# Designs tried in a protein design run: designed miniproteins, single chains, continued (2). Part 30

Each design is a single chain, and the fold is of that chain. pLDDT is the mean over its residues in the fold that is shown.

## One batch from the design tools (miniprotein)

Design m5011
Fold by ESMFold2-Fast:
Structure m5011 (fold): chain A 95 residues (1-95)
Amino acid sequence: SPLEIVDRLLEEVREAKAAIDAGNYDAAREHLGRISALVDELLRTAPPELREKVLEIRMLVQEAYDAVEAGDKERAKANLDRIERVLRELKQSLE
């Protein structure tokens, strides 16, 4: 369900932040890959009225990936924080 996908996304975002804090950029990239796959699944399954917010998350995931590849810890964490905020808004809309 879309709600279960959002809950998994919130967990993956927390794990990505923890990996970045630990300096484990390989683990952060792996979590971002899982986040990207879950966002694509959410885009296919979410109600049409939520599609714009899911597309916003997809954009923010790409920005977070680019920040990780650049070694920009602060920018990576800021983008993950923005993803978490939009995911919480999606969760409220699905509950």
Scores: mean pLDDT 89

Design m5012
Fold by ESMFold2-Fast:
Structure m5012 (fold): chain A 92 residues (1-92)
Amino acid sequence: SKQELLEALGRLNRSVMELIRRSSKYAGEVTKLTSQAFVNISNGDVEGARKQAEELRKISEEAKKEGDTKTSDLINEIADSILRAAENQKKL
């Protein structure tokens, strides 16, 4: 249902807000990718949303290489949430 999609998008937004509070370095890039993922999910472009999730995983690896494991884990949670939201859109 559309309610399940909205719930998934709400969880995703909360994870992004947590990242913004924890890391100013990655906030802008992650927010941009997440916003584009919302647009793609809303338009039924599940593959496009998955590409944004892949870009987020690259940023997560960058944070991990810098020793910021907590930020890396949070960005991976955002990527996973995008994939979950895309899967919920597919079920509509």
Scores: mean pLDDT 80

Design m5013
Fold by ESMFold2-Fast:
Structure m5013 (fold): chain A 94 residues (1-94)
Amino acid sequence: EVEKNRKLQQEIFATILKLAIENPDSTITLSVDFDANGNIVHVSVKVDGKEVFSWSVGGPAAASKSLEFKGKDFLEATEKELAELGLTLEEILA
């Protein structure tokens, strides 16, 4: 169960990172729905309001969270954190 959540989080991160690299000036919106136990039940990623990624297991949503950012802002924040760990974006995408 923990491994399924970790794999999904990695897939979401990789998808957003790729979209941020390809669309630095675009608005990226991440929407995540959680069940009553805190499990992810729905994920949507939009670029300039167009859905480019969606994942769902079905079931009722108890909570929703949404984040909106520019691709370049995400890349700058991610590169800074990775640099503090001695990593590069190329190593994360490999």
Scores: mean pLDDT 73

Design m5014
Fold by ESMFold2-Fast:
Structure m5014 (fold): chain A 76 residues (1-76)
Amino acid sequence: ARTSVVPSEEEKALIRKALKEVGLPEEYLEKVLAYVIAKEGGLSDEEAFIAAEVPEELHEKIEKAYEIYQQLLAES
């Protein structure tokens, strides 16, 4: 699904795996989730970072986490 107001535990579990792969703690789950929702909604990377309120120093890690999340989702 491209839009979800309340993400499933399965979606959260995949995001947690992506966070571990990029070395970010679980406290960043909400920011990665907001970024995923924005990207799935068709926003550009820059627009999605702004919408998710991701600080510049985390842009690379959040983008990588999103890529890993998409790979995990495709493999499941």
Scores: mean pLDDT 76

Design m5015
Fold by ESMFold2-Fast:
Structure m5015 (fold): chain A 59 residues (1-59)
Amino acid sequence: GPAAEAVAAGAATKDRAAAVAAGRDSGSPLGMSAAWELGKGGDFDPARVAAAVAAAGGS
């Protein structure tokens, strides 16, 4: 959905904060949690953040 697309766009710019914010705004508790967990750590992988939010949030 649009929130997952926004997270993917943020991830493409390697902007951790934008990716986390988009995940939080997805309205999906799982998408929010996945984006938060992956975005907060030193092992930030934008592609994994986007994929996790998309998978948890659905279409």
Scores: mean pLDDT 56

Design m5016
Fold by ESMFold2-Fast:
Structure m5016 (fold): chain A 92 residues (1-92)
Amino acid sequence: MEEGEELLRRTIEEGAERLYLEEGLEGGGPATPEQFEEYLERYRRYAEDTARGIESGEFEPRTEAGKEVEEEIRKRGREAEEIRARAEAEAA
């Protein structure tokens, strides 16, 4: 089912935003509107790159937040893959 891919994508996006909002800036500084937008864009790219790296097995997270995102993505990715596999088997 396509819902598996959508679940993975949403998990990445929500995880990245949530970690940014909870942890704040990497330097622990105040989050200004400009920094919020820039860091959110970086987090979005990081989440996409992380997902690709996890699929290829080449990604190495460098921060605690990155490791948490990696674990969440890996877990949800495996669940999404299993859902797709079952849907494919039932549709046969």
Scores: mean pLDDT 56

Design m5017
Fold by ESMFold2-Fast:
Structure m5017 (fold): chain A 94 residues (1-94)
Amino acid sequence: MLERAEELRERALKEKDRFVIEELLAMMHMLTAVSMDRAVRQKVAQVQELKNENVPKMIDQQIQIVRDSGSPDADTAIRMLELVREVEEYLLSL
């Protein structure tokens, strides 16, 4: 999963079409969600209910939730959230 998320991140950062970047981001979000156990995923999803104009800050909160979970998969999920944050920041710069 992580290798595929890294590939999607590299592709997104080379794209100029916002729609294509958003589709790649959707795939990265899906991969990130399935990298988490069910309980951690539910807590992370609750952050999405907040209408936050600063998406990178929202992702930082999600990273903290994953870190605090003590899950054995936390390091992978955190790295995938970091990749998502990079693409979200890139999308905001367009």
Scores: mean pLDDT 79

Design m5018
Fold by ESMFold2-Fast:
Structure m5018 (fold): chain A 78 residues (1-78)
Amino acid sequence: SDYEEADELGKEIYEKLINGEEIKDPEIKELLKEAKKWLNNPDRQAEAEKLKNSPDKKKALKIEAIAIAIYTYEELKK
């Protein structure tokens, strides 16, 4: 399912962050950029609504999963 694919991608990004591994895939780099943009928006509620209403649901789910992975990694570093 699209949810399972997004969840697996989020786990892959989390493991790469923990291991200090470089993300070389340009498609994944673009998703990371969008995920960081989402996380850095002071109105995270509005960004969540925007993702939920995206016409590209699969891409939106991947961005959300990557954002959760980044957030979890940054919280672990505290």
Scores: mean pLDDT 76

Design m5019
Fold by ESMFold2-Fast:
Structure m5019 (fold): chain A 74 residues (1-74)
Amino acid sequence: AVKEKQEEIRKKGLENPEAREGMREIRKFAEENGDEEEVEKKIKELKEKYGEENVEAAAQVLAAEEVEARRAAQ
Protein backbone atom coordinates (compact mmCIF):
# COMPACT_ATOMS: atom_id res chain seq x y z
CA ALA A 1 0.00 0.00 0.00
CA VAL A 2 2.66 2.57 1.02
CA LYS A 3 4.94 1.65 -1.90
CA GLU A 4 2.04 1.73 -4.38
CA LYS A 5 1.01 5.20 -3.18
CA GLN A 6 4.66 6.37 -3.34
CA GLU A 7 4.89 5.15 -6.96
CA GLU A 8 1.64 6.97 -7.86
CA ILE A 9 3.00 10.17 -6.27
CA ARG A 10 6.27 9.85 -8.24
CA LYS A 11 4.31 9.35 -11.46
CA LYS A 12 2.26 12.50 -10.79
CA GLY A 13 5.48 14.40 -10.00
CA LEU A 14 6.99 13.28 -13.32
CA GLU A 15 3.79 14.25 -15.22
CA ASN A 16 4.04 17.88 -14.03
CA PRO A 17 7.52 19.29 -14.77
CA GLU A 18 6.23 22.85 -14.10
CA ALA A 19 5.47 21.99 -10.45
CA ARG A 20 8.98 20.45 -10.15
CA GLU A 21 10.59 23.59 -11.63
CA GLY A 22 8.53 25.73 -9.23
CA MET A 23 9.69 23.68 -6.22
CA ARG A 24 13.30 23.84 -7.46
CA GLU A 25 13.04 27.65 -7.67
CA ILE A 26 11.59 27.81 -4.14
CA ARG A 27 14.52 25.67 -2.86
CA LYS A 28 16.99 28.04 -4.55
CA PHE A 29 15.18 31.03 -3.01
CA ALA A 30 15.37 29.36 0.44
CA GLU A 31 19.14 28.80 0.03
CA GLU A 32 19.74 32.41 -1.10
CA ASN A 33 17.32 34.24 1.23
CA GLY A 34 16.64 31.86 4.15
CA ASP A 35 13.23 33.41 4.88
CA GLU A 36 11.00 30.52 6.01
CA GLU A 37 7.79 32.62 5.96
CA GLU A 38 8.40 33.66 2.33
CA VAL A 39 9.26 30.06 1.37
CA GLU A 40 6.02 28.82 3.01
CA LYS A 41 3.96 31.43 1.12
CA LYS A 42 5.60 30.50 -2.20
CA ILE A 43 4.86 26.79 -1.63
CA LYS A 44 1.23 27.65 -0.79
CA GLU A 45 0.88 29.70 -4.00
CA LEU A 46 2.45 26.89 -6.04
CA LYS A 47 -0.04 24.40 -4.55
CA GLU A 48 -2.89 26.77 -5.47
CA LYS A 49 -1.60 27.07 -9.07
CA TYR A 50 -0.63 23.45 -9.86
CA GLY A 51 -2.54 21.48 -7.23
CA GLU A 52 -1.49 20.21 -3.80
CA GLU A 53 -0.91 16.61 -4.99
CA ASN A 54 1.38 17.69 -7.84
CA VAL A 55 3.41 20.05 -5.64
CA GLU A 56 3.76 17.42 -2.87
CA ALA A 57 4.81 14.83 -5.47
CA ALA A 58 7.39 17.30 -6.89
CA ALA A 59 8.71 18.02 -3.37
CA GLN A 60 9.13 14.28 -2.70
CA VAL A 61 11.01 13.75 -5.99
CA LEU A 62 13.36 16.66 -5.21
CA ALA A 63 13.85 15.42 -1.62
CA ALA A 64 14.84 11.96 -2.95
CA GLU A 65 17.35 13.59 -5.35
CA GLU A 66 18.81 15.60 -2.44
CA VAL A 67 19.22 12.47 -0.27
CA GLU A 68 21.03 10.69 -3.14
CA ALA A 69 23.29 13.74 -3.71
CA ARG A 70 24.15 13.88 0.01
CA ARG A 71 25.02 10.15 0.08
CA ALA A 72 27.20 10.51 -3.04
CA ALA A 73 29.03 13.41 -1.32
CA GLN A 74 30.01 11.15 1.61
Scores: mean pLDDT 72

Design m5020
Fold by ESMFold2-Fast:
Structure m5020 (fold): chain A 73 residues (1-73)
Amino acid sequence: MEEERRREEERRREAEEAAEKSKQLADDGTKGTPEEMAKKAEEIGRLGKEYPEAREVTEEQAKVLLKAMTEAL
């Protein structure tokens, strides 16, 4: 039980790092081409799958990129 609590704390830290990385990818992506936005949105989606605690942030950032790509069409 104590090891599981430690895993949850570690996952939370990793999720926070994944959330920050997703924000960085989205910020960089919105300044790039639609193709680059799509690739970065995929990477952000992968982070959300690996770190469920970061899913809210990663989904929000991925939607921003996908919306920007759609608007560019």
Scores: mean pLDDT 76

Design m5021
Fold by ESMFold2-Fast:
Structure m5021 (fold): chain A 77 residues (1-77)
Amino acid sequence: VDEKEAEKLIKETKERVRRILLESGASEDVAEKMANAVAEALKAMAKSGETIEDLKAQAERMVESAKEVGEKIAKIE
């Protein structure tokens, strides 16, 4: 599969996750760690021979997960 497409998707997804968490009030350390974990998971999928369509689907699931985590961070007790 196109290595450049996978690399671009991984980079964009990492930045989307980082931004969502920071906007939700997460610390830079938490946002960076989660964004890095997402990037590593997508790299592992690309290396295992998953299609670009599978990577896009997983990336969107990971972005939705980041939004859910962000909502929990933004909630007052």
Scores: mean pLDDT 79

Design m5022
Fold by ESMFold2-Fast:
Structure m5022 (fold): chain A 60 residues (1-60)
Amino acid sequence: MAAEYTRKGSAAFSAGNLEEALRYYTKATQAGNMEAGRWAILIAERLGDTKTAEELKALL
């Protein structure tokens, strides 16, 4: 589960789709991939989604 979400997040990030990348990295974090959580926080902050960034920081 986590590996698949991380792969999809990475693909979306490489394509420049930050919103899609955030969704998949967040799911990967919830599935236990804490490294994906660091990427999700950076993307959420870049998008101005402070609520998602704070929620992810609380999980890490």
Scores: mean pLDDT 79

Design m5023
Fold by ESMFold2-Fast:
Structure m5023 (fold): chain A 92 residues (1-92)
Amino acid sequence: MVEELVEKAIEYIRAGELEKARELVLKIGELLDEEEREKVNKRLHDAAVEVLVERLGLPAEEAEFLRNLTPEKLDELDARLRERAEALEAAL
């Protein structure tokens, strides 16, 4: 069910498979009303922040700042991280 999709999306985020995670997030959004979507999005946001801190080497203080951002700003950060990962793979 939706909870299984949320867990799978978190798993993809932790694995660095952000495109697959994003597709699941969009699918989850279509299945939930706006209030439920916000709660799920916060859980996914928290997981993404933890992964971004680990992968970017950000200090804990900056992770706290990211938690206060809107979902739209998180999407922008996720896109930038994906671009960086693609650039690193292309360089290797």
Scores: mean pLDDT 65

Design m5024
Fold by ESMFold2-Fast:
Structure m5024 (fold): chain A 86 residues (1-86)
Amino acid sequence: SAMERERRLEELRRRLEELGEFFENVVTPLLDGEIELTPELREELREAVRELLELARELEELGLLEEARNLRGTAEQLEEFLKSQE
């Protein structure tokens, strides 16, 4: 139903906003070399990758394929960064 779809979209928007805050305040400064990659932060980044992939899957279920591809691309970039720091 339209109401169920809208509820799912509202929940996904909230999760995307939370993830966006983490990216703005932590991931972007880290990739720019402004902050240090600690073991705690490394674990938070792994959690962010898992969240990106879960959000992409849910967006795909709703037919938002372009948005899902963008999140998968972001997850892949973050995974490659983490591998480069091993």
Scores: mean pLDDT 87

Design m5025
Fold by ESMFold2-Fast:
Structure m5025 (fold): chain A 92 residues (1-92)
Amino acid sequence: LSKEELEHIALSLENIVEEVKEAVPNPSEEMKKGLEKIEEAARAAKAGNVEEAIKKLEEAIKYFEEASKDPKEKEIAEGVKEAVETIKEKLK
């Protein structure tokens, strides 16, 4: 992946975080941890650390799987998980 492609991936991840924060102003602890891991992945991608970005996205996915067990957050958590999985595949 080029530096430009990693910058675009980071922006996509940052946009996901913004959208979720707007949709879920009082998130569960699991949702908050998932968002923190996406932000860490975006920073790793900007730094060119693809391996760390993938690792952080895998950690985020686990938190969103736990958040999806709450009926109030299920739809959003499942949607974010799918978006993160798609971005993770672009990093491989």
Scores: mean pLDDT 87

Design m5026
Fold by ESMFold2-Fast:
Structure m5026 (fold): chain A 81 residues (1-81)
Amino acid sequence: GPEERLRRVERTIEEIEQEHPQAAQTMRDILQGARAQVERRHGRLDPEEVIETLRRSLRHIVRNHEGDLREAAKRVLEALE
């Protein structure tokens, strides 16, 4: 379910932190931003809307950034499948 996918995202970010702590922090900020955006829009944390918002942000990073940040975004997108 969507909560299980979000737990995989959090675990993936924790793994990224061991290699690239700055990229992991950016991933956490993006996840927090996605949650905040959904809460403002719906007054509730809908985990499916959080996943969709997160997926859009991560696809943008993969297209527009390079190096550790792009690789981190790819790994988090993979955790969302």
Scores: mean pLDDT 87

Design m5027
Fold by ESMFold2-Fast:
Structure m5027 (fold): chain A 56 residues (1-56)
Amino acid sequence: SEVAANVARLNADPRDADALIANLEARGLKPTEAQKAAIRARLDAGASAGEAALVL
């Protein structure tokens, strides 16, 4: 999907970890503390934003 391709580009900027989480929350998703930690850890390790979002 176009959204998935766009989300993958967020991985280019580490600052987007918080932006990605905020975007998910704005869509009505409420990641748990563990899911937020997993998303940040995966992005810090170089995973794509799409791959990090798989924890949801």
Scores: mean pLDDT 66

Design m5028
Fold by ESMFold2-Fast:
Structure m5028 (fold): chain A 79 residues (1-79)
Amino acid sequence: SIDSLTREEALKLILQLAMKHNWKEIAEKARELLEEYGLDTSKLKPDERELSKEEAAEIILKLAEKFNLEEIKKLAETL
């Protein structure tokens, strides 16, 4: 459940969704924040679920609000 994700897990999901839908600015911001945890983001793959653009954007916005990811939230609001 997305409601039970940690900040790190939420950032991974945001990155994977942004990669799948080619939202490069959101993907870049998620990578930067994940690298603060010392993670190599180069091996993360696009999300494998067939979510619509609208569903993916809603998930990103919800997670950005929950974890106070202000830059990602602003970018997601423009989708």
Scores: mean pLDDT 85

Design m5029
Fold by ESMFold2-Fast:
Structure m5029 (fold): chain A 79 residues (1-79)
Amino acid sequence: DKEKRELEEQARELRRKAVIYEASAGASELGAAASKVSLKEDEEEREKLVKKYEEKKEEFRKLAEEYRKKAEELEKKIE
C-alpha cells in the first residue's frame, strides 16, 4: 500500500510536469504568432524571433510527451 501510494504520487508529479511543459509549448506558440505580426522589428529580426519560439515549442512538446510516457509506465504498475 505504501509503495502503491509512492508510485501514485510519482505518477501525479510526472503528469503535472507534462501539463506544465504543454502549457509552456502553448505559450511559445503564442509568442511565435505575436512575433509574426510585430511591426517593431524588421523582417529578418521577426523571422529570427519566430524560429526561436518554434524551437522552444518543439522542445517543450517533446518534454511533455516524455513525462507523459513516464507517468503512463508508473500508472501501469499501480493499476
Scores: mean pLDDT 81

Design m5030
Fold by ESMFold2-Fast:
Structure m5030 (fold): chain A 97 residues (1-97)
Amino acid sequence: MEAEERLEGLSVEELRELIRLLAEEDSGPIATPAGPISMLEAAERMLRALVERGVPEKEALRAIALSLLARLAERNGEKSLLEILERALEEVRKRKE
């Protein structure tokens, strides 16, 4: 709910950096039929697939960011989703300066 509203205010550049940070927090490899890939590579493949299907880039990036946040929150408990988001947004802000 509040996470979705916070993501709506982000630029494409900020969303890409947020996804990179969230993918780095999820260090476990993703199993695929072609072999294991990083979470960042999985996110990049999903972005490409969504854009190729006609989803606007910013909408696709928001969906991927929410998916990564939900996955991290499932591991740490649902109450941590906003805390994870706030920490990641602070890092995005520091990297922009």
Scores: mean pLDDT 73

Design m5031
Fold by ESMFold2-Fast:
Structure m5031 (fold): chain A 84 residues (1-84)
Amino acid sequence: SDLLRLTHALFRVLAELVEVQLAIDRKAPKEEIEAKLKRAREAIEDFRRLLASSQVSPAERAQFEALLRRFERELEELERKAEA
């Protein structure tokens, strides 16, 4: 179902964002942080594309769109932290 695919993609985004934050917190090499940022960007883009093509209820769509906006803001914050 579209809801299950969106939920799976949601957990992938969360996992990739956590991996970026952990790498930054432990002061991992720049190349490792950049590789994790790339995976997080790809996960968010995959989620965006899936959401655009998915047939879900209006309430579910509103919730997933709010989560997408939150993930985009979180990624931008992590990208700024990585440049520090």
Scores: mean pLDDT 89

Design m5032
Fold by ESMFold2-Fast:
Structure m5032 (fold): chain A 100 residues (1-100)
Amino acid sequence: SMEALIERYRELAALANEGDLEALREVLELLIEWARENFGEEVAALLREAAEYILKALEEPDEEKRKELLEKARELEEKARELADEQLERRIAAGELPAP
């Protein structure tokens, strides 16, 4: 259920904001699953790889290595966004989604 997913997301997002790393991992998995359902496997895979870099960065004691990991995550997030936008435009053109 979408309502159950949103409610669980809100609970985990609150815990993640309090610095709970395990809650952050669960929030990222919920976002990846949402992306898979709405934009497909390719977008979900890119977001999963980005999430892995974010989690590595949070545990990285070296500031320069941390910045490199976060930059890799950002690049993957940008690729995922571009693919999602392309898929949305394609579906709108096919009449499968309403125009904005």
Scores: mean pLDDT 78

Design m5033
Fold by ESMFold2-Fast:
Structure m5033 (fold): chain A 75 residues (1-75)
Amino acid sequence: SSREAAKEMIERAVNSVIENTLKAIRQEKDPEKIEKYKKGAENTLEEISRFGLSVGVDEEYLEELKEKARKEIEA
């Protein structure tokens, strides 16, 4: 279904945010720049979540996915 396709796209987008953010953080020694990368990731996760909500993906599912991403980035 279109909704299942949207979920797959969202999960891939979230995983991409995690991977790109962790790659950037691993290469950076400046704490201020690390915090900017983390803030950028948070903003992108909010945009992905907003898109998901607009196409009928469950709000609870999107919040859980964001929380998992935040935990991986903060670890």
Scores: mean pLDDT 86

Design m5034
Fold by ESMFold2-Fast:
Structure m5034 (fold): chain A 97 residues (1-97)
Amino acid sequence: GTEEKTIDVKEGMSVEDFVESLLDRKNFADELVPPVKEVIDSQTSKTLKPGAVIKVGNVTIEFLENNKAKITRTEKEDENASNYQILDGKVVKRRDT
């Protein structure tokens, strides 16, 4: 199955601020810096819009019309284990590695 969680997004929040609120960068080291940068670079001239989708590792974040974001974590069966999880509406690195 897939894990889904909906969180509230502050009105007028930038992509960078949103990503920082979801990604505790202190817990991710260098592994998420490139994906975060790609998201920021793709959205540098725009604010978050409903229907926008951001993928960080095995986590997909979809922005909804009600100032909400839907976070979906996909299970990886045959691939290298995901080192990331959703915790209290944030994408954080697992305790082990």
Scores: mean pLDDT 54

Design m5035
Fold by ESMFold2-Fast:
Structure m5035 (fold): chain A 63 residues (1-63)
Amino acid sequence: GVEAVAAAAVRAGYSREEAERFGRLAVEEVKKGGVLGATQKLVEEGLPLHTASGLAAIAEREL
């Protein structure tokens, strides 16, 4: 769920507010375009590729 992705984003150095936003975005984008689509969207939001792919994978695992 969103909380698991947000926790990982906080560990990566993002604020709690940013992490919750990235968590919601990752979960919604995984539902629409899978891990690859979510990764691409998070990179467009400014996340490094390795962080974006990690958050997208967590979002898929928690669905």
Scores: mean pLDDT 84

Design m5036
Fold by ESMFold2-Fast:
Structure m5036 (fold): chain A 64 residues (1-64)
Amino acid sequence: SEYEEAREALKGKENEVKLFITFVSGRIASDEEAKEAFSDDATEEQKEAVLMLYNLEKKLGLDL
């Protein structure tokens, strides 16, 4: 699934994903602002995957 593919793309960055979700959930941020908050060592694919997981978690109430 798209969700599972995103998780696989972020393999090894699970801690970053959790910290990012916690950060974004604590403030109202636009998708663009959220992407810009990533460090330069994160690829655009990884940024998109994290944003996808964040949006899925928020929409479905999943705990990531």
Scores: mean pLDDT 57

Design m5037
Fold by ESMFold2-Fast:
Formats: C-alpha cells, sequence, structure tokens
Structure m5037 (fold): chain A 68 residues (1-68)
C-alpha cells in the first residue's frame, strides 16, 4: 500500500517529467483525478499539510492540461 508521503513524492516527480515531456491530455487528466482522491484521503486522515501540498501539485497539473 502506497503511503500518502510516497504518493506526494511520486506526484512531484511526475510533474517534473511532464514539464519536460508532456504526455497525452488523458494521462494528465488521470493524474489530476488521482490527486483528487489522495487529497480527500489526506483530509479525512487529518493530514492537512499533505493535503495542501497535494492541492498545489494538482494546480500545476491543471496548468499543464490547459497547455495541451
Amino acid sequence: MMTLEEALEEAEEALERHRKEPPPKENIQGAIDFLDVLIDIAERQGKEELAERLREIKEEFERLLKEV
């Protein structure tokens, strides 16, 4: 089972890769949808700092989605 901390690290690494080589729009949308699930889990667990960081990463993916 992936921890929220591991998921955040993977999301940050994915954002860096996507900035260098943007994937298809569907893949970016999938990342946004997955981040929404992680944010909900973090909020339900009271991990507000992690939820905030995940929201910041989601905003960056949403910016990429508008560019493709």
Scores: mean pLDDT 78

Design m5038
Fold by ESMFold2-Fast:
Order: structure tokens, then sequence, then C-alpha cells
Structure m5038 (fold): chain A 55 residues (1-55)
């Protein structure tokens, strides 16, 4: 379904963006990585909610 595709893409994007952040910031603390992951997740969740509402 469209919903399943959007959710899969959201999960893939989160994983890719967190991985990219860690690679770009090798000295980042666990707390900094967690804060960035939360910010990315919040951004993706907001977009996913809007896309699901439009589907």
Amino acid sequence: SVEEELKRKAMDELSARVRAYVAANPDASRAEVQAQARAIQDEIDARLAAELAAA
C-alpha cells in the first residue's frame, strides 16, 4: 500500500540521515547523536503525517 511504502521510506531516511550525521561528526557524543536523531525523527514524522493525511 501507499502507507506501507511511505513508512518504509521514512524508516530508510531516518537510518541513512543518522548514519550520515555520525560519519560527518565522528567526535559527536552519544547525547549529541541522540538529540540529532530525535530532531530528524520529528521532521520525518511531521512530513509522514502530512503525506498519510493526503493519501
Scores: mean pLDDT 86

Design m5039
Fold by ESMFold2-Fast:
Structure m5039 (fold): chain A 62 residues (1-62)
Amino acid sequence: GRRLLIDALTQRALDLETDREGRVVDLDDEHAVIEFDDGRRVEARIVSRNGFGVAEALVERE
């Protein structure tokens, strides 16, 4: 699956496959919503949460 690295402290996200940066718009225990600089929004499932401001999220590929 596609992986996103989310830093809730800085409200930033990195797409590890495309090296694109985005902003965290919403973050819950199960899901994160990221908006990339082209205006596209992506919803991702939280796979792991480490520390107070960092989460790893999985985006399901087709």
Scores: mean pLDDT 73

Design m5040
Fold by ESMFold2-Fast:
Structure m5040 (fold): chain A 63 residues (1-63)
Amino acid sequence: MSESTKFGIEQIEKAGGGENGRKAGIKAEQGNEVSRGYASAGYGAAVQGNSDLAKYYAALGAK
């Protein structure tokens, strides 16, 4: 995974997104556009301090 993807996953994990954040990031790196969008949204929520929203988007990206 790229450095930026690892950083994004770390921010989601800090917000409690954990395994779902990792799965979303992996799918995004594999070219899944939907997972990329949700991983990006989850990262944005995590850095704004919205842990519930970060976990929600991570779960959507992990599908």
Scores: mean pLDDT 74

Design m5041
Fold by ESMFold2-Fast:
Structure m5041 (fold): chain A 88 residues (1-88)
Amino acid sequence: MKREEERKEASRMAERVARVIADDTGRVTPVQEERSKTYDPSRKVLGSGSYESDGWVVTVRFGEKEPDPRTGEKLYTLLGVSSRERPR
């Protein structure tokens, strides 16, 4: 698969995950990026997606596919999730 196609796929998946998280955060809207134990700044971002819901913007970042040490399956690495209130 071409790098451009991989980035588009990762971005589409990130947008879908961002939408699910935005719906779930309707009761609590913490800044998840500061608390994300999955965030690794040394990892290169392959794709990112954002979704706006109820005045909040949720952004999800994926890294390159890496083999799961237990299953060997190549899965997108979740680098981080952030949520912020949209400026009015």
Scores: mean pLDDT 61

Design m5042
Fold by ESMFold2-Fast:
Structure m5042 (fold): chain A 62 residues (1-62)
Amino acid sequence: SRGEQLIGILKDESVPEEVLLEAARELARLAGGDLPGLRAYLKHVLKLPEERVERLVEAGEE
């Protein structure tokens, strides 16, 4: 699914920052703007570093 592709980008440390932030914005739109749910998923399920999680969630703001 598109969501799975976007999650793959968010987990990939080699992608450029611009691509990463655009993927985060698209994923937030697909989640209907549920930023708390996105934050919890990135932090607790994907186990991303806190600084990266905060940056991605901020990019997802409408």
Scores: mean pLDDT 77

Design m5043
Fold by ESMFold2-Fast:
Structure m5043 (fold): chain A 77 residues (1-77)
Amino acid sequence: SKESIEKILNEIKSYLADKEQVTREEVINILNEIKQKITDPEAIKFIDDVISELKKLPKVLTREQVLAILEFVAKKH
């Protein structure tokens, strides 16, 4: 479960590596795509919790803001 969450974190970090800014909806779409490919309930809950936190933020986010949310939610799992 921790290992599944770390894989998700690394996939999103890789996606963001060449981006200074992203839209909230773009990140949510990627998370939902990852969610379709996994069966681990803890990893699914992690994604749902990240999406919930992102929905509280403005439509345009910096890479740093997205990474901060990912790390914040990961610490609670």
Scores: mean pLDDT 85

Design m5044
Fold by ESMFold2-Fast:
Structure m5044 (fold): chain A 100 residues (1-100)
Amino acid sequence: SALDKRIEALVEAARGRGDLLISEAKSEEERKAAEALTEAEVHAIIGELTGDEAAIEKAEEAIKRAREYIEKIKDEDWRRFFQTQLETIEKRVEEIKNKL
């Protein structure tokens, strides 16, 4: 469907942004944080556009994993950057949940 194609395009865009963050990672913790943040954004997109509560749950699980990895990042500037990204995604997921 047209909606399915739009979701696929938005998910591919989110994964592309995530791949850039992963490629810039200088530690395992930075890489895992980028992977978890990407997973959270992907599932948030799916949940927002489909109303799938299971996708929202997967986004929340990915947010939890991202938080755990971000806390282990030793580079102060990258840790702050990832914390800001996490807060943005977490707020978006909360807004989606309030509309479902």
Scores: mean pLDDT 88

Design m5045
Fold by ESMFold2-Fast:
Structure m5045 (fold): chain A 92 residues (1-92)
Amino acid sequence: MKVTVVQYYKGGETKEESFEAPTEEEALDFALKAIRQAKEDGAEKVVINLETPSRQTAQRMGDALVTYARALGLEATAEVEGGKLTVTIKLN
């Protein structure tokens, strides 16, 4: 499945990275590492887009990412449209 992470920085700079993940576990691992890195790098916000094989997979992954972000004290929202997942996390 395709994972795209867009990091937004104060001053209007953006950084984008993408990964074609063979498994849900690899997709989540990539996204979680990207969230941690974005926070350490001082990004204001990160938007994670996942193209998953099903709505159920998208919801499950969205719940996992939102739970992780909230456990770090961050504001996070997830939107699911079919197999597409968009997670927005405010970092700093």
Scores: mean pLDDT 86

Design m5046
Fold by ESMFold2-Fast:
Structure m5046 (fold): chain A 101 residues (1-101)
Amino acid sequence: MALLEQVLAATRELEENPEAVIEELGERQPEVKREILEVAAEFRLLALRESAALLGALLIKEGADAALIRELIEAAGRELLLMWAKRLGISEEEVEEALRR
């Protein structure tokens, strides 16, 4: 749970305040141009969303709480989560059933 909460918090932080992440990266890599730091922040956001989507799909399969699944859909986006669910053999109907728990 702690790791999942950290992934969700990191995703929200980067979505809501990408500038803070760009500044943190710039402090660690002062020689790197801002344009490259912006690209790094974007790739980090994509990686976090992909992780949230995969975790959401796995949690649907494991019978997790609907509230947690909704948080992961909010973080990842519904389409990305449905894509991972399909790859793992989880039907769209099973996703909808998990959200009604």
Scores: mean pLDDT 74

